# Designed miniproteins, single chains, continued (4), part 76

Each design is a single chain, and the fold is of that chain. pLDDT is the mean over its residues in the fold that is shown.

## One batch from the design tools (miniprotein)

Design m14641
Fold by ESMFold2-Fast:
Structure m14641 (fold): chain A 94 residues (1-94)
Amino acid sequence: MTPAEEAIARIRAAVAALLAANPDLPTAVKTLIQLAAEEVIRAIEEGTLSEELLEKMRAEVERWLAENQASAADRAAVAAFMDTVEALGRELLA
C-alpha cells in the first residue's frame, strides 16, 4: 500500500473501532465522526490534505459538540478519535 492508502485504511479502522467501543453514542455524533473522517479521506485521495483542513475539521467537530451539549465522555471519545486522524494526516504531510 502507498502511505496514503495506509493512512486511509487506518482512519477507517479508527472510525470502526470508536463506533464499536461506543455503541451508545448519539446518532448525530456518529454521523459527525463519519463525515469528518470522510472529508479527511477525500482530501488525502485528492492530494489536497493540509494542516488548515485538519484544524478546520477539529474546530467544526468541537463547535458541534459544545453547541449540542455533548457529555464529557462523548467529547473525550471524539477528541481521542480526532487526535488519531490528525496524527495520521500529519504523517502524510511530513
Scores: mean pLDDT 82

Design m14642
Fold by ESMFold2-Fast:
Structure m14642 (fold): chain A 96 residues (1-96)
Amino acid sequence: SSEAEQERVRRWQLELLKEVAKAYAEKGEEAAAELLTKRVKEELEKRGVKLSEEDIEEMREKSKEIVKELVENRENILKNGSKEEQEVLREVEEAV
């Protein structure tokens, strides 16, 4: 069902966020972006997507942007986020 696929994607995304947060805490922004790039590449390749070297470089740049946005959003969520948003952030941080 559509719900089962959405649940699987949601769990994969949450697990990826936990891994990225852990990499950020242990090794910083560059390592977190590299891990994000690696995980997304592996998932796309499993789905039969052919990636060029240009695609991988664009993905690295986008991953750095995403990690920066996630770090900036952490401060905003802690200061202005809803109780639900703070709970999700806590769940991610407890995995680190």
Scores: mean pLDDT 73

Design m14643
Fold by ESMFold2-Fast:
Structure m14643 (fold): chain A 94 residues (1-94)
Amino acid sequence: SAEEVLKAAEEAVKNPDDPEAIQRFVQAIARGLEEADRLEKQGKYDEAVKVYNAIAEAARKLAETPGLPPELQESLREVADYAQKKADELKKKK
């Protein structure tokens, strides 16, 4: 859910040096992307947009967090851009 993704992001931002917090966040993003894709395939565009927006917000927020490996920050920026593009695309659908 959008709430699960945002909650995992908040915990990861508070504990960027905790590998378990980062792992939970990565898993929440992966589940969120699967949920958003499923909702999109079902034509539930408004619900998919909410999940993609949450993923974009969460990934961007963590990418800006000091102390993360540069490779992870780059991956998070790419995920945020992907999710934002999907949300913007789906907002144009009925």
Scores: mean pLDDT 83

Design m14644
Fold by ESMFold2-Fast:
Structure m14644 (fold): chain A 75 residues (1-75)
Amino acid sequence: SFRERWIANTLDLLKGQLALAATSDAATQARIRAQVRAALAWIAGLDKDSVDYARKLLAEDPDLAALYDEVLADL
């Protein structure tokens, strides 16, 4: 579906942003991590089917999955 494609593309983008953050200065890392957390919080607020699909994809990326769990704990 369009929603599933959007979620997959968004998570791939966030994965790339975290990889970039790992090689960046502290200020850039903090900014990128904040943006990634905000995007994950938005995804967590979607409908059940969308969240279930996102969780399936997150199982393939431990760094994003860890941030997603932190976001859920902070909600």
Scores: mean pLDDT 84

Design m14645
Fold by ESMFold2-Fast:
Structure m14645 (fold): chain A 86 residues (1-86)
Amino acid sequence: SHMEKKLEEARKELEKLIDEAVKNGLSIDQIVDRVVEFIERLEEEGYPDYLLDKVRRYAMDLLEKKYGQEAAVRFSRALAERRAAK
């Protein structure tokens, strides 16, 4: 479906973003900020909440795998802070 294609495109872009961050030696704070900004861009592009939820969960899993548990925790915190600022 169109929505499944959007989700797969978002996942591929996230994988690329995180892989490039690892290659370039970005800090946990730097990659967390970039991933949060990416998700906010998808929200502005009109991605429905259920797809944004799937993207957030996928991002958390990728960050934990590539940067460790601390990155996943910081990502969760950053999402909560951005939500509170709205």
Scores: mean pLDDT 85

Design m14646
Fold by ESMFold2-Fast:
Structure m14646 (fold): chain A 112 residues (1-112)
Amino acid sequence: SSLLEEIRRILEEAGMSQEAIDLVVDAVELYLRTKDVKETLRYLYEKLKKTSVEDKDMIRAIRIALEAIKLLYRGESDERILEAVRRLLEEELDYEEEYKELLAYLEVSLSK
C-alpha cells in the first residue's frame, strides 16, 4: 500500500524508533486488511498496556495509529490521513496525561 509506505517514510524522517514505526504501520495494515475497528483497537490497547509511560515514541505512535484508524473508518482520503500523521508528530504532548486518556478511550471503546 502506498499509504503504508508514506506513513513509514514520514515516521522514519521524524526519527521515531523502529518499534514505534512498526506499531503504526502494523495497526493501519491490520485495519485495511480486516476492516475490523474493534480488532485494531484491541491491538492498540494490548500495545499500550505493555508500554512504559516514559516511552514517548510509543505513546505518540499509539496516538497517531488511533487517529489514522478513526480517519480510515470515516472514509477520509489518504492525503487527509498523512496530514494528520504529520500534525500529530509536531503536537506537544503531556505523555503521562496522553497515556491515561488513550487507556480510558480504548477501555471504553472495547467494553461495547
Scores: mean pLDDT 90

Design m14647
Fold by ESMFold2-Fast:
Structure m14647 (fold): chain A 78 residues (1-78)
Amino acid sequence: MTHPLLLEARQAYEAGDTERAVELLREFILEHGADLDDSTLGSLLADLRRLGGDAALEEVIAASTDPELIARIRRFLA
């Protein structure tokens, strides 16, 4: 089942609101990213990077208090 934040992100993207889609994806990764396997997290990070660039990933790093999530995102950026 698709998470409500991911459903809203898809709806925003389909409506042409890329900025809101990026905001919703960042929120989902920040709140739930630590609980995801590497494949699922990697897929969402790739989508976020495609829509918002490396800046969107850096915003998640800056907002996160989870050192494991930060390390996983930094490995994706490397």
Scores: mean pLDDT 82

Design m14648
Fold by ESMFold2-Fast:
Structure m14648 (fold): chain A 100 residues (1-100)
Amino acid sequence: SEEVKEIMIKLLEAIAKYADAEDRAILARIAEVIRTEPEEEVAAAIRAVLLADPRFTPAGAEAAVALLEKLKEVIEKNPEEVLELIENEDWEGLFELLRE
Protein backbone atom coordinates (compact mmCIF):
# COMPACT_ATOMS: atom_id res chain seq x y z
CA SER A 1 0.00 0.00 0.00
CA GLU A 2 1.25 3.49 -0.90
CA GLU A 3 -0.29 4.82 2.33
CA VAL A 4 1.68 2.29 4.44
CA LYS A 5 4.91 3.16 2.57
CA GLU A 6 4.36 6.92 3.12
CA ILE A 7 3.70 6.47 6.86
CA MET A 8 6.82 4.25 7.24
CA ILE A 9 8.91 6.90 5.45
CA LYS A 10 7.48 9.65 7.73
CA LEU A 11 8.39 7.55 10.79
CA LEU A 12 11.99 7.07 9.57
CA GLU A 13 12.26 10.82 8.79
CA ALA A 14 10.96 11.70 12.30
CA ILE A 15 13.53 9.35 13.93
CA ALA A 16 16.29 10.80 11.69
CA LYS A 17 15.80 14.24 13.35
CA TYR A 18 17.35 12.76 16.54
CA ALA A 19 20.03 10.65 14.79
CA ASP A 20 23.68 11.43 14.08
CA ALA A 21 24.88 11.85 10.47
CA GLU A 22 25.82 8.15 10.00
CA ASP A 23 22.46 6.91 11.32
CA ARG A 24 20.60 9.55 9.24
CA ALA A 25 22.35 8.17 6.12
CA ILE A 26 21.23 4.60 6.91
CA LEU A 27 17.64 5.73 7.68
CA ALA A 28 17.58 7.67 4.36
CA ARG A 29 18.73 4.54 2.46
CA ILE A 30 16.04 2.42 4.19
CA ALA A 31 13.39 5.06 3.32
CA GLU A 32 14.54 5.01 -0.34
CA VAL A 33 14.31 1.18 -0.42
CA ILE A 34 10.74 1.37 0.95
CA ARG A 35 9.87 4.05 -1.65
CA THR A 36 11.39 2.34 -4.73
CA GLU A 37 11.37 -1.46 -4.23
CA PRO A 38 8.36 -3.75 -4.82
CA GLU A 39 6.71 -4.61 -1.49
CA GLU A 40 7.81 -8.28 -1.66
CA GLU A 41 11.49 -7.22 -2.08
CA VAL A 42 11.66 -4.52 0.63
CA ALA A 43 12.72 -6.83 3.52
CA ALA A 44 15.57 -8.42 1.51
CA ALA A 45 16.75 -5.00 0.25
CA ILE A 46 16.76 -3.52 3.78
CA ARG A 47 18.72 -6.56 5.03
CA ALA A 48 21.30 -5.93 2.27
CA VAL A 49 21.62 -2.22 3.22
CA LEU A 50 22.16 -3.08 6.91
CA LEU A 51 24.64 -5.91 6.19
CA ALA A 52 26.70 -3.51 4.04
CA ASP A 53 27.26 -1.41 7.20
CA PRO A 54 30.10 -2.93 9.32
CA ARG A 55 28.36 -1.74 12.52
CA PHE A 56 25.59 -4.34 12.00
CA THR A 57 25.95 -8.03 12.85
CA PRO A 58 23.81 -10.51 10.86
CA ALA A 59 21.68 -11.01 14.01
CA GLY A 60 21.29 -7.24 14.44
CA ALA A 61 20.27 -6.78 10.79
CA GLU A 62 17.68 -9.59 11.11
CA ALA A 63 16.28 -8.03 14.32
CA ALA A 64 15.98 -4.63 12.57
CA VAL A 65 14.18 -6.21 9.57
CA ALA A 66 11.79 -8.03 11.97
CA LEU A 67 11.04 -4.72 13.77
CA LEU A 68 10.31 -2.97 10.43
CA GLU A 69 7.99 -5.85 9.38
CA LYS A 70 6.14 -5.50 12.74
CA LEU A 71 5.86 -1.72 12.17
CA LYS A 72 4.41 -2.38 8.70
CA GLU A 73 1.76 -4.73 10.18
CA VAL A 74 0.79 -2.17 12.85
CA ILE A 75 0.55 0.63 10.25
CA GLU A 76 -1.61 -1.60 7.96
CA LYS A 77 -4.06 -2.15 10.86
CA ASN A 78 -3.98 1.42 12.29
CA PRO A 79 -2.73 3.85 9.59
CA GLU A 80 -4.45 7.04 10.87
CA GLU A 81 -3.54 6.37 14.52
CA VAL A 82 0.14 5.68 13.70
CA LEU A 83 0.31 8.84 11.55
CA GLU A 84 -1.15 10.94 14.42
CA LEU A 85 1.35 9.44 16.91
CA ILE A 86 4.27 10.25 14.54
CA GLU A 87 3.04 13.83 13.92
CA ASN A 88 2.71 14.43 17.69
CA GLU A 89 6.07 12.67 18.42
CA ASP A 90 4.17 10.41 20.85
CA TRP A 91 6.80 7.67 20.99
CA GLU A 92 5.29 6.07 24.13
CA GLY A 93 1.93 5.72 22.37
CA LEU A 94 3.63 4.20 19.31
CA PHE A 95 5.53 1.73 21.56
CA GLU A 96 2.26 0.63 23.25
CA LEU A 97 0.62 0.10 19.84
CA LEU A 98 3.60 -2.08 18.80
CA ARG A 99 3.03 -4.29 21.89
CA GLU A 100 -0.48 -5.23 20.66
Scores: mean pLDDT 82

Design m14649
Fold by ESMFold2-Fast:
Structure m14649 (fold): chain A 57 residues (1-57)
Amino acid sequence: MPATEEDIEAWLAMARATTPLSDAQLAALRARATEMRDAGHSRAEVGRALEEAVRAL
């Protein structure tokens, strides 16, 4: 299933609640998620990529 804007924002809200993210880090994660969505990646693929990006911080 393709990722929606609501899916991306919901995931970022949960990440902010559990992980201290700067405004710059949050913007970078949103940009990555939006790019993947526009490229046709699924909801699961976008979620996994964001999770991996947060773990790499």
Scores: mean pLDDT 78

Design m14650
Fold by ESMFold2-Fast:
Structure m14650 (fold): chain A 88 residues (1-88)
Amino acid sequence: GLEELFRRIRAANLVARPAEEKGDYETELEAFGLALGGRLAEAAYLLVKAGLVSEEEAKRLIREAARIMGLSEEEIEELIAEFERRVA
């Protein structure tokens, strides 16, 4: 419903914020879109590749955004594992 959409938008804004704060509008839009679609590991990886956040900060963003979206701790750890595979 509408509440689910608002939670997704809030999570996507959180993930995009490091790019917004640095004025990297291309990365901001891409990270927002990926996160809105639930692709949190890809969005966080994009931020690390752009030099906007550390790997540890990216993991924190994944956990916070996923919790906002209402994901379980098990689903959150799967996203962290996906992220770690991307940075390896």
Scores: mean pLDDT 90

Design m14651
Fold by ESMFold2-Fast:
Structure m14651 (fold): chain A 97 residues (1-97)
Amino acid sequence: SLTLTVTVTRGEDPGTFTVKVKDSSGQSAEKTLTLAPGEGGFLQFTSKDGRTFTVTVVLNPDGSVRVILTDEDGNILGEAVLSLKPGESGTVTFVIE
């Protein structure tokens, strides 16, 4: 099994989010997104065994943040909703079998 840890940090600037993905082998990827309400952005991550994952982050109109993990075929592997104040981080752990 592979464990993916996704950390989303809300920046002090309006709509700025930093998304970091780390796997259980120590590989990581990071991307900063600028999102208006209703917009989404994504980060692609390839694991050591060659599997590609997409982390999609959506800023909802209510200010909550939706985090979606999909595989290379677009199957949803997991989802979380985070409530983040400026400067706060939320972490979601996904266990991939």
Scores: mean pLDDT 84

Design m14652
Fold by ESMFold2-Fast:
Structure m14652 (fold): chain A 74 residues (1-74)
Amino acid sequence: SLEEALAKAREGKRYYEQGKLEEAAKKLKEAGDIFASLGRYVEAAVAYHEALKLEPKDEEIKKKLAEALAKANA
């Protein structure tokens, strides 16, 4: 649900504020996954991009970001 996606994004922000970058990236990726499942590809792309900034070598997040961007621009 949208509410669940927003809750995951807030959890990610809290982990980031605590310096827990791996946990923050995980929550942002989960938020992106929920946004994508709802067809909200712009919001999904934002969440994945934020996660990728924290975990730049995560190939799964890179692929999800690319897919979300492609669908957002269609």
Scores: mean pLDDT 86

Design m14653
Fold by ESMFold2-Fast:
Structure m14653 (fold): chain A 94 residues (1-94)
Amino acid sequence: SAEELEEEIRKLERAKETLEKLDLESQTYAAGVLAHELAELAESRGDEELARRAREVTVRLNQAATQKDAAASEEGIRETLELVEELIERLREE
């Protein structure tokens, strides 16, 4: 429904805002959780490509966190934010 779609968009926008306010270590973990949620949401909507990309970002963020790789963390966070914006655009087209 339109109301449920608007609610999902608002949740994604709030998640993005929260993520951008965190320190790098906290941001890396939060981005990993968000990328996983994006993968599940994309898959539930039949967007197999977006779901695959989100899963790949989740794996890379988990690896970056384990290795304490700041550059890889920053790249994964950026990719997660890009995926959030892309998914919001796709949801608005429904």
Scores: mean pLDDT 84

Design m14654
Fold by ESMFold2-Fast:
Structure m14654 (fold): chain A 75 residues (1-75)
Amino acid sequence: SPGREAAILLAQGLLAWLAGDEETARRLFAQAHQFGEAGRELTEELEKLVLPHLLAGDEAGARAAAQAFIARLRA
């Protein structure tokens, strides 16, 4: 599913960004952006799961949420 791939790429990009790998993050975000509206619902779900952790400074929680999201979509 294009929407599922877009959401996984966005989550992987976020994980790379949190790890300090800005080049990998930028590449993955650019790939996700190519899908346009495909996966918008899933990417909004990822945002809702991850954003509270990021705003609280909980990088470990943000990583765990993004990893769990990827695992669920690949199941």
Scores: mean pLDDT 84

Design m14655
Fold by ESMFold2-Fast:
Structure m14655 (fold): chain A 68 residues (1-68)
Amino acid sequence: MTVVRIYLDQPVDAKVIEIVESHGGTVLSHGKNYITVALEDISVLPDIMRALEAAGYKVYGVELLPAS
């Protein structure tokens, strides 16, 4: 399991959460412009990123979080 934080140029709303969960991510928390997601397989991350960008959200950063 890998935990990532995805930073967006827009506030996180229900649509962001739905996109992440629909692509196999588990939402752990979210802030104003970021969402923290647990992934069982890191290879899912590019699919989540593409889905967010296709929905009009600009991803300006991704951070790997310690989730030992």
Scores: mean pLDDT 81

Design m14656
Fold by ESMFold2-Fast:
Structure m14656 (fold): chain A 104 residues (1-104)
Amino acid sequence: ELEALVEQLRSEDPEVRRAAALAIGKLADVVNGAMLEALPLLAELARDEDEEVALAAVRALGEFAKSEDEAIRTFAVKTLRELLSHEREAVAEAAREALEEVGV
């Protein structure tokens, strides 16, 4: 299940990448090896050329920033902070909103 979603993050179809990012975000409470593989892919997708894919990845990272796992939370928060300086205003605003929601 999670392994298939992680592979879908690499799809050539932006709608598939967007849907996979949103689905993984909804599973942010589940800590396992596939989730750890998803984190760096979501960081790449947050800089995707398709804005809807980038926004979906930022939202997923926002869910991981609420994680009980300190390493997962730290990675997500660090990535969101880096995205505050992104050239796309919509992506930078989404990252700011995610950080404000988690209280950092």
Scores: mean pLDDT 81

Design m14657
Fold by ESMFold2-Fast:
Structure m14657 (fold): chain A 67 residues (1-67)
Amino acid sequence: SLEEVRELGRKGDVETLVKLLSDEDPAVRFEALFELARLGSPVLEELLSHPDERIAIWARYALAELK
């Protein structure tokens, strides 16, 4: 459920949230992206070095939008 994804965000479970970016449910994927972005710049900076280029590119764009 989406509440489980939000709970992962509250716990800061980056590893599980990153895995959910590949989930078959688009709603789960979007919620995981949102929760990763909410964890802020330190998490997004870590994801810049992620082996999945799609995740690394997303992190780059998310960081560019943070104030």
Scores: mean pLDDT 77

Design m14658
Fold by ESMFold2-Fast:
Structure m14658 (fold): chain A 70 residues (1-70)
Amino acid sequence: SAAVEAAARELARAGGLSLEEARRLADGIQKSGLTPEEAAAATRGLARVARDSGLSPAQARDLGRWQAEA
C-alpha cells in the first residue's frame, strides 16, 4: 500500500538502510497479521526510534526483524 511504502522510505532514511531492506522489513511487519495502516504505523514507529536513538544501520535492521517476528 502507499502508506506502507511511505513508511518504508522513512525507515530507510532514518535507519540508514537501503530502500529495498526497509521495504522488506515493512512487508514482514504487515505479514505478521497487521492491516496496512497498522503496519505503516509500526514501521513509522521503528523509523522514529532509529532516528531519535541514533541507531546504526545494523541496529535498525535487528530492531526491524524483531518487530516483524513479533
Scores: mean pLDDT 75

Design m14659
Fold by ESMFold2-Fast:
Structure m14659 (fold): chain A 66 residues (1-66)
Amino acid sequence: ASEEEAKEAAERARKGGAAAAKSGLSPQVGGDLGRMQGELLKEEGGSEEAARAVAEAGREGTIEGG
């Protein structure tokens, strides 16, 4: 996967986390969603660094979207 795809996945994870927070879900759920997207990115040839960034974005989105 490209850097742009990784960045887009991170933004999707962040938005998903924010939506989860508005629905009353915990940062753990946002982190889990981000981790899943990061794992898919790795299967598509993305790096571990990119996957980690996506997971972190999901968690941060959930915290910030509260």
Scores: mean pLDDT 72

Design m14660
Fold by ESMFold2-Fast:
Structure m14660 (fold): chain A 62 residues (1-62)
Amino acid sequence: SKAEEAAIKALQAALNGDPQGVRDWAEEAKDDPEAAYSAASAGIMGGNLGFPDVGEAARKAA
């Protein structure tokens, strides 16, 4: 699903310490609330794992 794709891609960007990648996937998902939520949640998780800029990008996208 789009939600799963957004979550996987955003999580991959988050784990790579790429806040722009998280933002881009959140933007791609914005017209699908489930996908947008999944992308934001993945980015926040990345922030909690040691990438604060990634977590901030996800919070701004949510």
Scores: mean pLDDT 68

Design m14661
Fold by ESMFold2-Fast:
Structure m14661 (fold): chain A 81 residues (1-81)
Amino acid sequence: DVEAEAARVRAAIAAARAQPPTPARRLLIEAAEAGLALVPVYEADPERARALNEEFLARTRPAAELALAGKPEAEIEKALA
């Protein structure tokens, strides 16, 4: 159930926002929110949503790895470009 999964992701975002802000946590929240934005697309066109999600993950994965390694925010921002 896509709606139930979206509700779980929203709860996880809320829990993350309740914790102290860090660059890695900010990136995680942004990634989760971007994923939630694809929920209506999944309902209308699952194949397009899958392709968009894979492109998003491919783009953001290097930035997420840099954030987890404690790299400067400028490097994280550059990796997201």
Scores: mean pLDDT 72

Design m14662
Fold by ESMFold2-Fast:
Structure m14662 (fold): chain A 63 residues (1-63)
Amino acid sequence: SERDKLIAEVEKKAASFREKSPGMAQSFEELIAQAKKLPDDEATKLLRKALRGADEYEAALAA
C-alpha cells in the first residue's frame, strides 16, 4: 500500500540520520509509530509531512 511505501521511505531517511543526528532519527521513528496507530488516510498525510521534513533535513545536512 501507499502507507507501507511511505513508512519504508521515512524509515530509510531516519536510518540515514542516525549516526550524525540520533535525536532527529528518533523523532522520525516516533512519527512512524504514531502513523501506524492512525487510519490509512490520516497515516498517509502524517507520513507525507514526515517525508517532506526528512527531505528538508537531508538537504540541510548535505549543504
Scores: mean pLDDT 82

Design m14663
Fold by ESMFold2-Fast:
Structure m14663 (fold): chain A 116 residues (1-116)
Amino acid sequence: DELNIPPLKNPLEPAELESIISQLKEALSVKNPIERVTKLNVLAAKVGKNGHDDLAKAIAALGYVLLIEQEVGNKNKLLQRVSKILDAMLAKGYLKSKAERDEVLARLKLLLDKVL
């Protein structure tokens, strides 16, 4: 059933949040799956350079999911698929803790709630 995502504890700065929302809206409006993933990868790289490595990984995982799905569809299904990728990354040590995994998934949910 529904993915249990904990509440966001550490919100992004408003100006940074608005910048990410704007770029995510632009990327998700792209109809071509390859161009969409390219824009999402550019956004992930920018977010990572700004010190949000875990959010960058979540955005890159979203890009991978959308390369397979081809269409931007159900938000809950996208979050569920990204959560499985983040769980695999946590298991391999690419994420530092379950708390960081939960927080980045909550950040991605907030972004998708504002875009979709």
Scores: mean pLDDT 82

Design m14664
Fold by ESMFold2-Fast:
Structure m14664 (fold): chain A 65 residues (1-65)
Amino acid sequence: SDSLKEAYKRIRELAEKAGLTVDELAERMGVSKETLEKFINGEVEPTPEQRRRLAEVAEELLKKL
């Protein structure tokens, strides 16, 4: 779970470098901003589908940087 929190923190950092807001990042990930913050804080465990979307969005952001 700690590694998942770090992964969501990393994607937020990548999004900021790519010029996206937290709201835009949450939209790309198919979740609310509140849900994204809960993933970052480890309050909620993401589903396998949400974890796959994290990987997809991370790859898209890395290609833009």
Scores: mean pLDDT 79

Design m14665
Fold by ESMFold2-Fast:
Structure m14665 (fold): chain A 86 residues (1-86)
Amino acid sequence: SRRDRLLREIERVTEELEKMVEDDPDMVEMVREARRKAMSDDEKDRQEAIRIVEKVAFKFFMEDNKEAQRLAWRLLELLQRLMALS
């Protein structure tokens, strides 16, 4: 389904982000929490995933990590598309 495809892509992108931030345990935990919440059937958890990813993207922006920013914005897009599915 479209939902299953989005969830698989969210998992892939979060795994990529986790590898990019492996030297930062706080960032690893934030990315893992975003993945857990995105995979939840609770809409509130998915909204929290979006908020976490926005914070992660802002941190990458401050660090001038353009590739991590690109992946974080891609993840945000995927989460917003997931939320748009009824």
Scores: mean pLDDT 84

Design m14666
Fold by ESMFold2-Fast:
Structure m14666 (fold): chain A 71 residues (1-71)
Amino acid sequence: SPAEAAATAVSGGAYLAGNEQAWKAGYDGHLRGGTPVAAAENFAKAAEKAGGLDAGITSYVMGLLGAREAA
């Protein structure tokens, strides 16, 4: 998907490091299970609250990559 391609291109590492608190909150939701899409959405919303829209978008694409790896 375009979101997965964007995550690959940007890697997200620097954004995740800058938004560590939001990343950890979203990551907990991902680890607790549910659907991969719901996990990615929770990931993105936590990041958006802490870092704004760019953080939310980056965390969403990283969440989708994590969901793809888990599948």
Scores: mean pLDDT 52

Design m14667
Fold by ESMFold2-Fast:
Parts: C-alpha cells; sequence; structure tokens
Structure m14667 (fold): chain A 93 residues (1-93)
C-alpha cells in the first residue's frame, strides 16, 4: 500500500505535467501512477480505472477525474486526506 506522502508526491508531479487547461494526458497519468503505486496496483487495474474515469474518451484527464481515480484505487483514504490531495492539486496547477 502506498504511503500518503507518496500520493502527495504523485499529485504534485501530475499537476506539473498538466497543460494550460489543467488537463493531463492519459499516458502521463498511467506512467506516474505506475511509478508511485505500481508496486501496489497492477498495470491492468491502472488502465481499467483510467478508462472508467475518462468518460469523454479524449485521452486526457481533468483534475477531478484524477481525484476520482485516486478515490477508486484507494477507497480507505479519509475525506480529510482526499480534501488535502485536491488542495495540493489546485495549488500546484
Amino acid sequence: KPSFDQLVALVRDLAAAADADGRISKSTVARLFRAYVGDSVSDSVIQRVLDRVDTDGDGYLTPDEVVAMIRALFPDLSDAQMRYLRQVFRDAL
């Protein structure tokens, strides 16, 4: 299971990779999730969740879709932890 500090680092790197509209390419999201949580989550699970949250199929994720992915992969995170990750994402964009 990844530490909360690893999830914070993941969110910061995702924000740094975002375009001017705050969108992150699906390939970059997959790469960063694999780098930070690949020891705890398989590539097939990462891809399945990516496909589920990318509802418009455009190959990019919004910050809200990234947060939905984290919630889906780590349902044991508290509301306070999820709120903090969302704030880190917003502040880093």
Scores: mean pLDDT 80

Design m14668
Fold by ESMFold2-Fast:
Structure m14668 (fold): chain A 102 residues (1-102)
Amino acid sequence: SLAEEAERYIELAEEYIEQEKYEEALKYLEKAYELIKQLPEDHPRKPYLLAKFYLVMGKLFEKMERYDSARALYEKGLELAKEVEDEEKREELLKEIRENLA
């Protein structure tokens, strides 16, 4: 599914960030966002995928020392994470985003 593929691309981007391969990380985040845009507005995984996308994009910009851009991305992710219906996934995202904003 598009949602499963988008999540896989976000996970690959996180792995590339850990490897300091920021160009590859950006490429997979761009692919993930393109798939997320194709999901219906009411798709149950869309808020989770968008929040996770902004979190990982924020981490990428932080590693690139673009701190103001990273903060804006984290704040966007925090707002979207509040819309995640799965309580466990919501709390996990909120915790991780808040830790990165501190």
Scores: mean pLDDT 89

Design m14669
Fold by ESMFold2-Fast:
Structure m14669 (fold): chain A 90 residues (1-90)
Amino acid sequence: GLEELKKKVEEILKEVEKLLKELGFSDKTIEKIVKALKEDFDSFIESAKKNNIPIEEALKEIEELGKKYIESLKKLASKNSPEEIEEILN
């Protein structure tokens, strides 16, 4: 049900928060990023619910979006210091 989508989002947000901490981001930047990402996923879940998207398809999309986001963060971190990324994001 809807609870499975929310649980997957929570797992992704925790993984992103952990990665950002390991990469040396400030607590303020981590809070801003995690909040924005949560709002995007919450909007997706509401849209999926409104359009009667099957739970399995919605789960797959959330997993793919989470994977792409994490890969993008790792790629950005490989080219920039945490301080440089924080400057870009602010």
Scores: mean pLDDT 81

Design m14670
Fold by ESMFold2-Fast:
Structure m14670 (fold): chain A 96 residues (1-96)
Amino acid sequence: MVEEIIKKLEEILELVFKLLGSDKEEVEELRKKIEELVEEIKKLLEKLLEEARREKNEELAELVEEILKLIEEDPFDPLRLEKAIELAKKMKELLK
């Protein structure tokens, strides 16, 4: 699950960099693909948040909430995406 979130976040970051150099016609297709990936990540993060709350894992819950906030505020900001990827990698280490 966490590895899927990291991979999808990295895919969004690549699409955002393509978006910055793209013509207006390509921008619409790239934005739609980014929005679809964001919806998939949100569903995975919401499942992790429910599990973390059930198990009273406050550290995991805080990391999930921070990632959700970053992608909800602006899914097209590369700095926010890089921060979200870093937090997701911390979640992976925590769950080892």
Scores: mean pLDDT 83

Design m14671
Fold by ESMFold2-Fast:
Structure m14671 (fold): chain A 100 residues (1-100)
Amino acid sequence: SLAEIMELARAIANAKTVEEFREYLERLVALILESDEEEQEKALVAMYTAFSEWAARASPEERAEAAEVAKELLRRLLESLGWEEIGESLIQTIDAELAA
């Protein structure tokens, strides 16, 4: 599971389009929901690292679109995990990693 999480994080970092970014992120979210708590925490760290790496190569327009996609999917993930109260702070960092 952790190996698959890291593979999907790498795919997100190397996504060629916002559509590929969404597809890989949706797959990663699904995998995180099936993972234990320790793997979930590591996956979130890998996810944010992948966002930063992807953003370095993306246009401002692509970054803005990806930020909205990531916020949508991350809110759903955090609600499912019961991390809603701390999740809003994590969601706000998406703008720093993707839109800035």
Scores: mean pLDDT 80

Design m14672
Fold by ESMFold2-Fast:
Structure m14672 (fold): chain A 76 residues (1-76)
Amino acid sequence: MPSIEELVDETIELYLKLVETYTSKQVAAGKITQEQQDQILADVKAQLPELREYLLRNPEAAREAKAYLEKQLAAL
């Protein structure tokens, strides 16, 4: 059974993967530039320490977020 730390780290990895995949599709469609994608990813990464602290204190929220992110990634 994964630890709460492993659950949180997996949730954050899925979140980053979703943002990267979604924004890459937007670049391919000509909706945003590569530079705009790089800025979005930098902004998301800057928020990760606060998000990680929140999820470690709220394991139920981490489980719900992981399930949601897995569903969103499967739908892409």
Scores: mean pLDDT 84

Design m14673
Fold by ESMFold2-Fast:
Structure m14673 (fold): chain A 63 residues (1-63)
Amino acid sequence: GAADAEKAAAGAKEAAARGDATAASVMSYQAGLHGDREKGLAGARAGQAGDAEAAAKYSVEAA
């Protein structure tokens, strides 16, 4: 649901603040599962490439 997507997006933002691109990638993917899948996947790919900030941004858009 929307609340699960928002919670995942918040987790991605916290991971990005710590520089944890892997955690931001996973949380962005989870936001996509409960919201916008394409945005969640874009965030997961950004996080896999080491861009934690972009992963967090896409996770918020997914929610």
Scores: mean pLDDT 83

Design m14674
Fold by ESMFold2-Fast:
Structure m14674 (fold): chain A 95 residues (1-95)
Amino acid sequence: DILLGLKGIPSKENAALILLGFAKWAVRQGNLELARKYLDAALELDPSFKPRVLVVKADIYEKEGKKEQAIKYYEEALSLNPDNKFAKERLEKLK
C-alpha cells in the first residue's frame, strides 16, 4: 500500500507532492500504470491536488497516443488552474 509508506511524512500536502513527483518520474520511465497509481494515491491523500493530477493524467494519455482524451484532461486542468503554462503549451501543440 503506497499510502502506508507515507505515514512518516509530516503533512498530507508534502506527501501528495512526493507522490506527484514519483508519478512524473514514472511517466518519464514509461511506466504509465505505476504513474496512475501514484496519481490516484496523491489525489486520495489531498483532493486539492486535482488540477496537478489532471495535467499528469493528460500527459499519460498523450504518451498513449490518446490525443482526444489528453486534450479533454488538459482543458479540465486549465478550467481549475488557468495559469498552468505546461498545460497551455501542450494544448497548443495538440490542437
Scores: mean pLDDT 81

